# Designed miniproteins, single chains, continued (3): the designs that were tried, part 81

Each design is a single chain, and the fold is of that chain. pLDDT is the mean over its residues in the fold that is shown.

## One batch from the design tools (miniprotein)

Design m10809
Fold by ESMFold2-Fast:
Structure m10809 (fold): chain A 75 residues (1-75)
Amino acid sequence: EKKKKIEEELLEKLEKSIEEAAQYMADLLLSGEIKEDELSELIQKVIQKKKLSDEEVDELTKKFLELLGKAKDLS
């Protein structure tokens, strides 16, 4: 149930921009609302539903890691 809501929110963020989706993913992981393995599974579902290209997947991953690192530095 909660995972379904997070998936829908992530899909909505991704419709706006890859950077906005990456920020949402980083926030979820940092807040502890989702575990790393659960986030990985969710990302795979989003990639399949959106039919993201390899380039888009790479950009999403790069932005996610960048935002995750930046948030840790601000903590």
Scores: mean pLDDT 77

Design m10810
Fold by ESMFold2-Fast:
Structure m10810 (fold): chain A 97 residues (1-97)
Amino acid sequence: RKQELIDALKGVIGSLEKALEAVKNGDVREASIYLTAAHLNLVAARLLAPEEYKEDLDKIEEHIHRASKALDQGNYEEAIKHLEEAIRLAKKLLEKV
């Protein structure tokens, strides 16, 4: 359970970092693919996580959602901001696990 949660959170972080790189390179399609991968890993993390981490996971999910919306609107600066915050929060949560 703990190792599976760690693996899921590492999957979230890795996918978000690749999405961030894609946005910075102007590759919107690649960014969308990695945002989807990050969301799927976050769903896995949510199913594995103790209730005490629910609020942290909700905050990460909100920033992923806002990044996706910003990307759809062509607002790459806002997408980058939300991706960086989601990565920061996911790394902080991983330190607690």
Scores: mean pLDDT 89

Design m10811
Fold by ESMFold2-Fast:
Formats: C-alpha cells, sequence, structure tokens
Structure m10811 (fold): chain A 80 residues (1-80)
C-alpha cells in the first residue's frame, strides 16, 4: 500500500515532512528520487511511497551520524 511520505515520517520520526526536508537538506523531488534509487522497480505516485521503500530510505538516513545528530537536536527542541 502506498501512503504519503509525510505519514511515514510522522510514524517513524515524529516530525513533519517539512521539518524532515530541512534536516535532510533535500527537496520533496530529491527525496522521492532517492527512494526510487533504493527501489528502482517501484512506480512512485507524486507524494506517495510504499512502506518498504520509506522504511529502507529512513533506515539508511538514520545510519548516517550527521542525519541522526540533526534529527536528535530537532526532536529535542520540538514541543511534541
Amino acid sequence: MKKPLEEYVKERLGISLEEFMEIVGMTPEELYARIKELHPDEELEEGFVTEEAADAFIGELMSDPEFAKKLNEFVEKKKK
């Protein structure tokens, strides 16, 4: 099933898609291009990705120390 990337970001990281893009330093277009690189056989609808593709992408980002550091700093400052 395909969901908006925003839903996966909220479920996994507790942040908005806009906040996620600021942390990663990517546009939505760049995010979807990266997800498609990880799952090149997937057809992506604009703004929609599969759970498997989203989990793989977020997992790779979380393995990056710079991303993990920025995310932790951002989450600590977030009121929710």
Scores: mean pLDDT 70

Design m10812
Fold by ESMFold2-Fast:
Structure m10812 (fold): chain A 69 residues (1-69)
Amino acid sequence: MEEALRRIAEHATRMYKEGNPIEFVEKAVRTALRALGLPEEKVEKAVEATRKYRDDAEKLAEELLKIVE
């Protein structure tokens, strides 16, 4: 789980740095977390974290782990 969340955080922050709109990055995060079987309440909290920490992959990974655990 931690490795999967770290990879999602790294991919999300990379997408944003490459010029993708935040809404597109949020959709990618929702899709990835739903594929991992997370409930919608946790998926939405993770999307909020992605919006807040879009420039910091390590901080985003930490916040995603807190939401999931």
Scores: mean pLDDT 82

Design m10813
Fold by ESMFold2-Fast:
Formats: structure tokens, sequence, C-alpha cells
Structure m10813 (fold): chain A 78 residues (1-78)
């Protein structure tokens, strides 16, 4: 199970990634998403974050946010 400190870090990075995606800052968003992916503990969370990174690279920021939220939720609910 994730520690409270690990959950706080994941939530903090998720907020930064969402803010960058909403601002259309693909470079900042991808950097934060890659950090989230490195902290992901489940294969399912990693798969969602990989899809978020690819969506952000394609400029599909709405899809990137959806995949990010699914990935983060997967690990936080485990």
Amino acid sequence: ALSPEQKEEIKRLAVRAVNALQAGDAEAAIAHLEQLRSLAVSPEARAHLDRAIEAARAGDFDAAIRHLERGVRTDLEA
C-alpha cells in the first residue's frame, strides 16, 4: 500500500500536470506525467499514464487529463 507521504506526492504532481495541460504547456505536462509514471506502482496505473503522455505529445490535452485521472485513481484506490 502507498504511504500517506507517497499519496501526497502523487496528488501534488497530478495537480501540476493538470495545470500544465489546462494551460496547453505540453513540455511541462509531459515532465510531470513522466514523474507520475516513475511513481506508479500498478501496471494498470502505468498503462494509463503512458496513454496520458502520448495524448499530451499529440496535443490532445483533454484525453491526457482523462488518462492521468484514471492512472492516479488506480494507485490511490489500491
Scores: mean pLDDT 86

Design m10814
Fold by ESMFold2-Fast:
Structure m10814 (fold): chain A 68 residues (1-68)
Amino acid sequence: MTAKEHYLKGLQAEREGNIDTAINSYREALKLKPDYKPAARRLFMLAIALKDGKLFGEAADALFDTTP
């Protein structure tokens, strides 16, 4: 399964109100492609909404990291 497929699963889970599944799907996308900005952005927004500092750091690292 590709990073894009996990990202799309995350979007579907958010639409269904299943936030835990959405977070896990975005994490799986980032495991496959750590610089996959669409998944990182969604995870970052969810971290802010949930006020979860650990998730915020995880998503921020993925979103703002520059690959050499």
Scores: mean pLDDT 78

Design m10815
Fold by ESMFold2-Fast:
Structure m10815 (fold): chain A 63 residues (1-63)
Amino acid sequence: SQAIIQKVVEREVEKVRREAEPAERERLLQQVDAAASPEEALSILNDYWVKEGIKDIKRAVGF
């Protein structure tokens, strides 16, 4: 439901405020604030964490 998605978005925004790099944090929060729906906001947040995971893997592999 929309309410559940919104609650997840709020939790993920809190995680961004706590754990994301300061430069990335500001950009992400602006994108989330500009999102047309909670689903879009959640997609933006999910894509960010996927990219961070990929960066970690690339770093571990050495490129």
Scores: mean pLDDT 76

Design m10816
Fold by ESMFold2-Fast:
Structure m10816 (fold): chain A 80 residues (1-80)
Amino acid sequence: SMTEEKLRELVEKIRASKTAQDIRANMSELGQYAVESKAPKEIIDAITQTGIRLMNSKTEEEMRAAAEEGARKIEELLEK
């Protein structure tokens, strides 16, 4: 569906993000779109948990690792 395609596009933008600023911006966009499109609770929960991990990250390297793991988890949920 168009909604799933857009969610995948937003997840790929997160994976492509290199800076803390871009990761935060793209995570915010993904979260907003998921809520507005009424994505499954499991996807919204995965986005929320990824956001918490990003807030607890101390370096850009840790943020990129958290973003990559979160993106991978969300992609797995979208392939169900």
Scores: mean pLDDT 85

Design m10817
Fold by ESMFold2-Fast:
Structure m10817 (fold): chain A 68 residues (1-68)
Amino acid sequence: MKMAEVKGVGKTPEEALLGATLDGYKKLPEYGKAAMSAGKGAGESASKGATEVKGIGDESGKSEGEGK
């Protein structure tokens, strides 16, 4: 909160990029709908992958020591 806002113009390259992205989103709302549809498919694929990784992690999670 205080780090970046006191430095230079207060805008980091990341924030500038985010602003440009948001402007693009506002300009093409229909493009946003298409992106949402694509994101849904990607989300389902990622969810499946995460489930498989969770299975492996759950088996490997059997390792308790002190403090837990």
Scores: mean pLDDT 52

Design m10818
Fold by ESMFold2-Fast:
Structure m10818 (fold): chain A 68 residues (1-68)
Amino acid sequence: SMEDVLAEAKARLKELAERYVAGELSEEEFLQGVGAILREMRKAGLSQEQLDELLTFLDEHYRELKAA
């Protein structure tokens, strides 16, 4: 389902943010990983609204990790 696709994309983005904050990924590797996921989702037919939801999720999670 689309809900499952979004949940999987959110999980992948969350893992990238956690690895980046932990110092396991460079900024370049992090941005490339995010870009790859968003391109996959766009090719899968996700709407702009759904892509914006993924970016909002990533931004919120990243801010929470940085505040800890």
Scores: mean pLDDT 86

Design m10819
Fold by ESMFold2-Fast:
Structure m10819 (fold): chain A 60 residues (1-60)
Amino acid sequence: PAPLNDTLLATLRSLFPRASDEALRAAYEAVAAASQEARDKGDYSFDELGLLQRRVAELE
């Protein structure tokens, strides 16, 4: 997964306006780690966006 940068963080704020920057960063890092673990197991169909939405939904 791509590293979190200012442009990506701004995009995440637009998609999840209720979430804090801290929550968005934590959710992105957790999804990135889970995606890497899935790839290590040979699963290249891992739904990164779906997991990100689920993690942010914990705040709603």
Scores: mean pLDDT 70

Design m10820
Fold by ESMFold2-Fast:
Structure m10820 (fold): chain A 66 residues (1-66)
Amino acid sequence: MEELKKKAEEFEKKANEYRKLANDYISQAGKSKDGKEKDNFVKKAAEYTRKALEYEGQAEKLRKEL
């Protein structure tokens, strides 16, 4: 149980870190005046949002096994 709990907490922490990175890139996109730079920040934000969702899913799966 403790090992699964620690893994779930680790995945939750990683999800939060990726969420924060995604939000930072969204903020950078909003401040960017260059369309190409803005597009690149939006793409990175989408990628990190997807990674956050994957880790959230893994954490939830582990939580259900507890």
Scores: mean pLDDT 83

Design m10821
Fold by ESMFold2-Fast:
Structure m10821 (fold): chain A 62 residues (1-62)
Amino acid sequence: SPGEIIREALRLAEQGKFEEAIELLKKSKDPRVLAYAEKVEAAKDEFAKLGEILRAEHELDP
């Protein structure tokens, strides 16, 4: 079921498992499910940007 796949992927994303969530969504051939992959990818990108900002501020070790 498309709804079941979306719910499972959102559960993985809530746990910070963005790659697993994206991979699960991309296994679906349903365009509605694939649209959620873009949302999860955007969330992952925001976390990556935050990591880059922290590095630029020298708050993280090189």
Scores: mean pLDDT 70

Design m10822
Fold by ESMFold2-Fast:
Structure m10822 (fold): chain A 65 residues (1-65)
Amino acid sequence: LPGGAYAAGGAAGRESGVDPRAAGEVAALQGKNGLDAEAAGKAVQERTGLSPQDAAGAGAGAAGG
């Protein structure tokens, strides 16, 4: 298992202006559960109460990096 998904997602979040923790969680969920960026973003949004727009941005940023 790649040991850098959370860190890579966090870095992508910083570049996209999104919370690095949220972006890291999205990247980790993509790797662990095989979710696409939007599905992982929605899961993080539901879990943390982030806005859907912030969650979608985090997912797109993680997928683009």
Scores: mean pLDDT 63

Design m10823
Fold by ESMFold2-Fast:
Structure m10823 (fold): chain A 79 residues (1-79)
Amino acid sequence: SRTQQLINLGMRLIANETEIWLLERRGIEPSAETRALFAKARAQVTALMARPASQISQAELDATQQTLDEVAKRLDREA
């Protein structure tokens, strides 16, 4: 369901935020590019969650998931 997809996007956002926090605790600072991409991902998730699920397209969900996946990939490379 769209509701389940929104929940999954929120969980992915929390996972990325947790990874950033863990890196910072180890003295590793994420790159400016990765921080900017995370800020974009957070804004996309926040904007989607502010809207009724019935008004959200599959393309918007997919694009947001792709942004979150790219953040995760960058954090893995910077770890």
Scores: mean pLDDT 88

Design m10824
Fold by ESMFold2-Fast:
Structure m10824 (fold): chain A 103 residues (1-103)
Amino acid sequence: SERELTILLFRALAVSSEVYVAPTLPEEQQRKTLLVAMDVLIDILDEGISLVTDEELKEQLRALKEEVERLKEELEKGEISNDEARERLLEIVERFIGVLKKM
């Protein structure tokens, strides 16, 4: 429904806002904030996947979820910086909002 899509959009924007202000935090707290934001976004994506009936859009949401899960692993392993993780996470959120507009 339009209301459910609006709620998902609002939740995605809330995640984006938290990620945007993360650089104001000390390095350890920034890392924790980014990891929490990734977990929240995975939950939002799972909810979006459950609501969408169009198989093409569902596949796009699954692909975005896999990208967030991979990004989380890379950050946890120290393979990427907080800044790199933040940039990629914001890009994923923008792409998710793009998918929501097609639902």
Scores: mean pLDDT 87

Design m10825
Fold by ESMFold2-Fast:
Structure m10825 (fold): chain A 72 residues (1-72)
Amino acid sequence: SMKELAEKAEKYLKELFKDNTESDIEVKVEDGKVIISGTVPSEGRLKALKAALKEISKKFPGVEFINEVKVA
């Protein structure tokens, strides 16, 4: 189901961001949606995050991704 796919996407993103200690990114699932929140230090980092999310969404094409990450 979409909830299960969203949970797998959450796990994938958490592992992805664990390698980058410079970013304070939180990932959670709510009602089958993947919510990404937190802050990054620059627009460049935000752009990199959007690129990563686009790649992840390719693996989970029916899952909704909500990007709430902001530049600090």
Scores: mean pLDDT 77

Design m10826
Fold by ESMFold2-Fast:
Structure m10826 (fold): chain A 110 residues (1-110)
Amino acid sequence: TIEIPEDLPPLVQEVIKKYNEGVSKEEIAKEILESEEFKKMSPWFQKLVKEAIESGDYGRVGGYLLFLGRIKDSLTQAEVEVALALLFLEGASVEEIKVFLNMVKNAIMK
């Protein structure tokens, strides 16, 4: 029952949609690991995301990925989408996700 803004990345929209449908956060997290966005991440980021999902600490890795985008200007679109999806699963609001997306938009150009 969370309204899905059309300007959010496709993976983030899909995650919110599944959450609204009553799919568990654990099952949604598994689907993130099978996503094309996850497969496009560097092996190092894939390892971090997998470990976060296995531990249930989605917010820590999501926040860390967004932090790296600001300091390294090296996040791909796929890495940003996965980070925002994990932050939503940790409890970030749609408005917070929009703020985070705006903050990292300049870093996606890598």
Scores: mean pLDDT 77

Design m10827
Fold by ESMFold2-Fast:
Structure m10827 (fold): chain A 81 residues (1-81)
Amino acid sequence: MKTYAELLAEDLDVDKDGVISVETVIAALRGMGVADPEAKAQSYDKDNDGKLSMEEVKDLILDVISEYNPELAEELRSKRP
């Protein structure tokens, strides 16, 4: 079964090409109330090509949840057998 992070990443991947634009990620982070969404998204864009992989987006979501709700982040990780 897919995790919440996987489902959210898939919803953000509207093209279903396995990559998500930095602009889309920044908008999602703003929606979650992240104080510095541009810096967070850009720090995961290692190629500076304006795109993030599905794995990078999932890691970013888990990182944000860990900062604001560490209990929820632990639950999401523990549900990956």
Scores: mean pLDDT 67

Design m10828
Fold by ESMFold2-Fast:
Structure m10828 (fold): chain A 84 residues (1-84)
Amino acid sequence: MSIDELAARRRQLALDYLDQLARAPASQRPALHAAWARQLAGLLTQIFDRLIQQQPDRADDIRAGQAATFAAMDAHLAAVQAAA
């Protein structure tokens, strides 16, 4: 799958999430957020792997960006779950 296809998929995932969030009661929002975060993590991994393949000289910077992105996502998800 191309980076453009992955980017389009990520955009569609965000739109689907926002549509679901608009229709969902507040009690379901943490579960919807967790499901979206899992799907987003999979797509982001594919995007970062493709970026490294295209720019191997930038691999260390790209991996640092990936690690920072996932750490921020994990921290945000943990905060949402802790808030109940």
Scores: mean pLDDT 78

Design m10829
Fold by ESMFold2-Fast:
Structure m10829 (fold): chain A 68 residues (1-68)
Amino acid sequence: SLQEKADELAREAERKARELGLPDSVIQAVAENARVGALDGIAVPPETLARMAKLGVEDSAAVRAARA
């Protein structure tokens, strides 16, 4: 079912985000994004979602450093 596929993608995205050492809040957001995307028919690969989240965390750190 679509829900089972969404659960699978969310679980895989959580695993990939956790492997990248992302904060728990970001891991949860990546998993939820994968689930919602799959249910909406916009299935982004879990690995891509995790990488995008990592870049977002790194970009936020760079912006904070540049403003200091």
Scores: mean pLDDT 78

Design m10830
Fold by ESMFold2-Fast:
Structure m10830 (fold): chain A 72 residues (1-72)
Amino acid sequence: MDLLAQGEALFEAGLATGDVGQLLEAARLFEKAKDYEKASQAFREAAKLYEEMGFTDAAKELYKRAEELARK
């Protein structure tokens, strides 16, 4: 199955609905597809939502994960 296409669909849905779970699943699919740039982007968008919810520690961990992937 096309992991990249599945990841893009979940990423768009997560952004449209503000669903952290969909953004995190998109990030996992992008990482499995070895699209580290898109995986990093998905983790950053999930981190922004956690920050808006007041979960600053969770957001910080996701930002760190995004930076690690962006270097690959």
Scores: mean pLDDT 84

Design m10831
Fold by ESMFold2-Fast:
Structure m10831 (fold): chain A 96 residues (1-96)
Amino acid sequence: SLPATPAVAAVAVEGPFSEEDLQAIKDWILERGKRLPEVVGVEVRLEPSGRLYVKITARTQAAAERIADEVVAELEALGYKLVAKGQEALERFEAL
């Protein structure tokens, strides 16, 4: 039998990002992912248009979506605007 496909969720926020802001966001997301037992992996991609994409891979779809929502809440608290979530954000992330 094939192994189970990991559950994924993705979000995108608009910039612009300073180099310092981008590094701080990446460091925060990666450290958060390492500390959460349900997280399998976290990837961050920057689109040349100034959009930041975050992909959360987790043991369950509910965990992936919850962690993605927590990432959005923190980024919005920093003043960034959510521009895509869920399947739309995931499709855009995979196209990068």
Scores: mean pLDDT 76

Design m10832
Fold by ESMFold2-Fast:
Structure m10832 (fold): chain A 99 residues (1-99)
Amino acid sequence: GVELLRIEVVAEGTVATVRLETSGGIADAARIAEGAAKEAEKVPGVTKVLASASGNIAVVVVHTDPGKAEEAGRAAAEGGAKTVREMGGTVGPIVVEVK
């Protein structure tokens, strides 16, 4: 099964960056990135979502209205976690930093 080893959320100003490290490969990282992006897009005040995968790491960058970056970043993290659980996998720690 695929694991989410670590989820890191950094919210700074109007931007949240979410890094999701998986035990799987690029196809798993890409699927996790898509799930994270879909959940972030549902948050009111999200203006742009960029999702990418490289190796075993998914990165989602969420642009928001002021005051929404942490909420959108947490939504992306939960979207990635939900996607891994739907894949029959386990989810590691979520670390959130607000700057």
Scores: mean pLDDT 89

Design m10833
Fold by ESMFold2-Fast:
Structure m10833 (fold): chain A 98 residues (1-98)
Amino acid sequence: DLLEKVLASLKPEEQALLEEILKRLQEAQALYKQAEALAVSDPEKAKEYLIQAVEEAIRAQDLLIEMAKLRGAPQEVLQELEKERAELRKKLEELRKE
């Protein structure tokens, strides 16, 4: 219902971006839960799920930045979102090195 109300208020291109963002975030959350469940018993498998979760979060962040640009967000907001994306990319690189 909240999603339906938000979608009804957006332009078609914004609706498509929001749907993809939510899909990527849901996939990331499912992968994080799998990683948490395996963290003690199978840390290597947990790491694989965590890497996949961060990759999905980065894809969601890319789409969120695109949506913010379409909505004319201030440069300060765009810089914060890009900084958050850079932090996710750094975490991904660190996970892949170990």
Scores: mean pLDDT 83

Design m10834
Fold by ESMFold2-Fast:
Structure m10834 (fold): chain A 115 residues (1-115)
Amino acid sequence: VAAELEELRRLIVEAARLAYEDGKLEEAQRLNLEAVELLIRLSGVADPEEVERAVAEGLTEAGRIARDKGEVEGSDDDLDRLARDRARQLVKQAQMLASDPELAKKALEAMRKSI
């Protein structure tokens, strides 16, 4: 679980680097899809607080990368607060999808087709 939580955080950060530093939007979308798939799986088996923390840490770092490229504005405190709020929303959504495999399958299939 700890290794998978670190992998989730890594995928979020790497997707942001690909999008904002390298302009590799298609590859970034693929990593975001992998992060969503992992988030749904972890939300069914891991402690929700640990999942929220991993997502929040990843999103805070992603926000800093975007800010360094001029795509977003805000202090470190602003980025952290927004990341925590977004992480809570994403984990809640992922828990719903983890409890409904048919809905999760359709959501992931729609995301794959958008790449």
Scores: mean pLDDT 82

Design m10835
Fold by ESMFold2-Fast:
Structure m10835 (fold): chain A 83 residues (1-83)
Amino acid sequence: SAMEAALEAAAEETAREDARVLAEELGIKDERGIEIIADALLPGLRQLARMVASGKASREEYRALAVAAVQAALEAARRHALP
C-alpha cells in the first residue's frame, strides 16, 4: 500500500542519515568512504529504525547497535585497505 511504501522510504532515509553521521563521527572524512559505509549498513540500520518506530527497541539500543555496526565496518574496511 501507499502507506507501507511511505513508511519503508522514511525508515530507509533515517537509516542512511544515521549511518552517514556515525561514519563521520568516527573519523571517516572521505566522501567515498562515507558512502560505502552507509550503503553496506543500510539494510541492518533500516531494520533497527523500524524496530524503534514500532516500540520493539529503544532509541538508546538502536544507537548502541548502530555505533557497533559502523565501528565493525570501519575496522573491516581498514583491514582490507578500502578508502
Scores: mean pLDDT 69

Design m10836
Fold by ESMFold2-Fast:
Structure m10836 (fold): chain A 68 residues (1-68)
Amino acid sequence: TEEEKRAREDRALALVRELGGTTSPEAFERAAREAGVEPSEEQRKLLREIGEKLRKIGDEFEAELKKK
């Protein structure tokens, strides 16, 4: 149970780091294409803005996890 909990936390932290590190328009365009969607010009602008906010959230999540 404790080992499973640590594995889940490590995986969650790795995903947060990936989101914070790769939340760029290019990363989201790739994800959208894999989902079968081509992003529009407006969507690309939103993705860039959202990517910046997600990066900050990811940094905050990592800092919060390290404090506990």
Scores: mean pLDDT 65

Design m10837
Fold by ESMFold2-Fast:
Structure m10837 (fold): chain A 62 residues (1-62)
Amino acid sequence: GPAPTASVEEAAQAILDTYGPDAPREYVLARAPEWARSQGFDEARAAAIREAVARLYDERYP
């Protein structure tokens, strides 16, 4: 598909909005880089998205 237009933060927020509070942190973190790769993000950005998801998850569900 076309190159991803979403920022790392936008992608991480979309992932968290998709899975919601009922998803375990570890499950969301495992799915985040898989989703990023499926959307055409490279491995470095997939890793950055995973780290952003971890941070935002901890901010949303302290």
Scores: mean pLDDT 77

Design m10838
Fold by ESMFold2-Fast:
Structure m10838 (fold): chain A 85 residues (1-85)
Amino acid sequence: MKKELIEQGKKLQKEGEKAFEAGDYKTAVEKYREALRLYEAANSPEAETAAENLMKATIKLLEAEGDDEGAAIAQAVLNTVRKNL
């Protein structure tokens, strides 16, 4: 069960990376969020990477939508999480 959750999470993370590279930040956020959920359920260290990717995609989505303040707040949160890892 845990191995299957990790494999599905990796697939979703890769799909999120493709969406992010294509500039489809909304799809990237959705894929990274689902990957994070699966990794957390599996208690996998991959959850940390998925969380960082989710935050990066969220920042880009907020910037694309013109929410510069929201993007700045999200970036500050990401920087704080990375420092406390």
Scores: mean pLDDT 80

Design m10839
Fold by ESMFold2-Fast:
Structure m10839 (fold): chain A 56 residues (1-56)
Amino acid sequence: MKKEVHITVGDDDTTEQIAEAVRRYKKALREGWNVTVTGSPVMKNAFRQVERIMNR
C-alpha cells in the first residue's frame, strides 16, 4: 500500500514513549494511513494496554 506508516516499539521504551507511539498511531488512522506496529509480543501488548487507557 502506498500510504503506510511503520511504528516501532522497542523493548527499552518507556510508558511515555509507548504513549507517543499510540498518539502517532491514532493520528495516522485518522488520516487514512495503513499502520503497522513492530515490536516484541510483550511490547505490542504494552502498546495495546496504553491504547485502551488513552481511549477516553
Scores: mean pLDDT 76

Design m10840
Fold by ESMFold2-Fast:
Structure m10840 (fold): chain A 66 residues (1-66)
Amino acid sequence: MLGDSSEEIKELMEFMKEKGLVPESTPIDGVHDEVAEKVVKTFQRLAGLEVDGILDEKTIEALKKA
């Protein structure tokens, strides 16, 4: 995928770590497949969105509003 998708995932992970919702020890070093999916799902649950693990437009909009 494009780099902008990776940037959104990184922003989400940093946001979640800053809020203490994801442990700093979580291995996010370039492994965005399963780890990123779990982080996205956690955020989707918190935002009251459909939990599909996909960084879709609704998830991105919720991140911007957070």
Scores: mean pLDDT 67

Design m10841
Fold by ESMFold2-Fast:
Structure m10841 (fold): chain A 62 residues (1-62)
Amino acid sequence: MFSDEKASKAAVALNIIYGVPTTEAFELLKKSETIEEAAELLEKNFGVPFEDALRLLTTVTK
């Protein structure tokens, strides 16, 4: 679902804003089939609010 470029940009943004480890965020994004699945996993694994994760991922990945 996510290209390496988009996953990398999103992982860096998640690290800066929410303190999610960049490598773990990148791997999670690469394994996710949809933006919604990625947002749910970010909430479950790292406590990033679903709506905030969804908004961020939509913005950086379009």
Scores: mean pLDDT 81

Design m10842
Fold by ESMFold2-Fast:
Structure m10842 (fold): chain A 96 residues (1-96)
Amino acid sequence: APRTPEALEEMIKKLPEVEEKDLKEIEKLLKEGKISEEEAELLKKVIKEVAEKRKEALRKLLEGADPAAVEEEMRAFYKELEERYEKELQKIKEKK
């Protein structure tokens, strides 16, 4: 179902709150010793990149962009991000 402009604007407004919640969860995992400081920094960068890309995508939809084209761009972004994350995580594990 097509989303209304009002629904898209509300999603954009909620993105900073979702980002903050995700960042707090990473801090909690670090404090509990479940992840390293290097892994926490990598995860925080990923969370921030995802938030910015989601804002861009939602703004494009508000401006009348084709939803299918935006969805394809988001899929390509997530695939590239996952490959980059795996590579950087491997480097962290190898260096200790």
Scores: mean pLDDT 81

Design m10843
Fold by ESMFold2-Fast:
Structure m10843 (fold): chain A 92 residues (1-92)
Amino acid sequence: MSPQELADQVVAELERALAAARAGDVEAAAEALLRAEKYARQLAEQHDANPDDPEVQAAVKKVQEAIAAMAAALAADPAALETARRAAERIE
């Protein structure tokens, strides 16, 4: 996958995880977080191979912005945060 495709997959899975967390669905949130981690790891490997690539840098920034947005949304929603915490514990 291209860096942009990997970033798009991470964002999609993080959005899915947030929706599941808001619904109280620990299993769905955990599955989405595992998929996000898989794509994020592949993007990190591309970044390590060529850190100065503008496409890789843009993709990493997009993922960092999505993570920050999810963290802010969870901070505003204690029930969703608790569901996300339980999901994270299931995947490590």
Scores: mean pLDDT 87

Design m10844
Fold by ESMFold2-Fast:
Structure m10844 (fold): chain A 59 residues (1-59)
Amino acid sequence: SDAAERVIDEVLAEYAADLSPEELAKLRATGRAMIEQGASAEEVGQVLRHLAEQLIAKK
């Protein structure tokens, strides 16, 4: 959905300063796969933020 695609962009913008371009591309791919599987915008946002925080915590 358009709403879920916007959430992907919002999350990537939120974490752009803390993550590499490669990590951001991986999050975008994950979010798109979730949308293809029928995930809601809320589910996409929650999962991508969780994954972004895990990536930051490993630095």
Scores: mean pLDDT 85

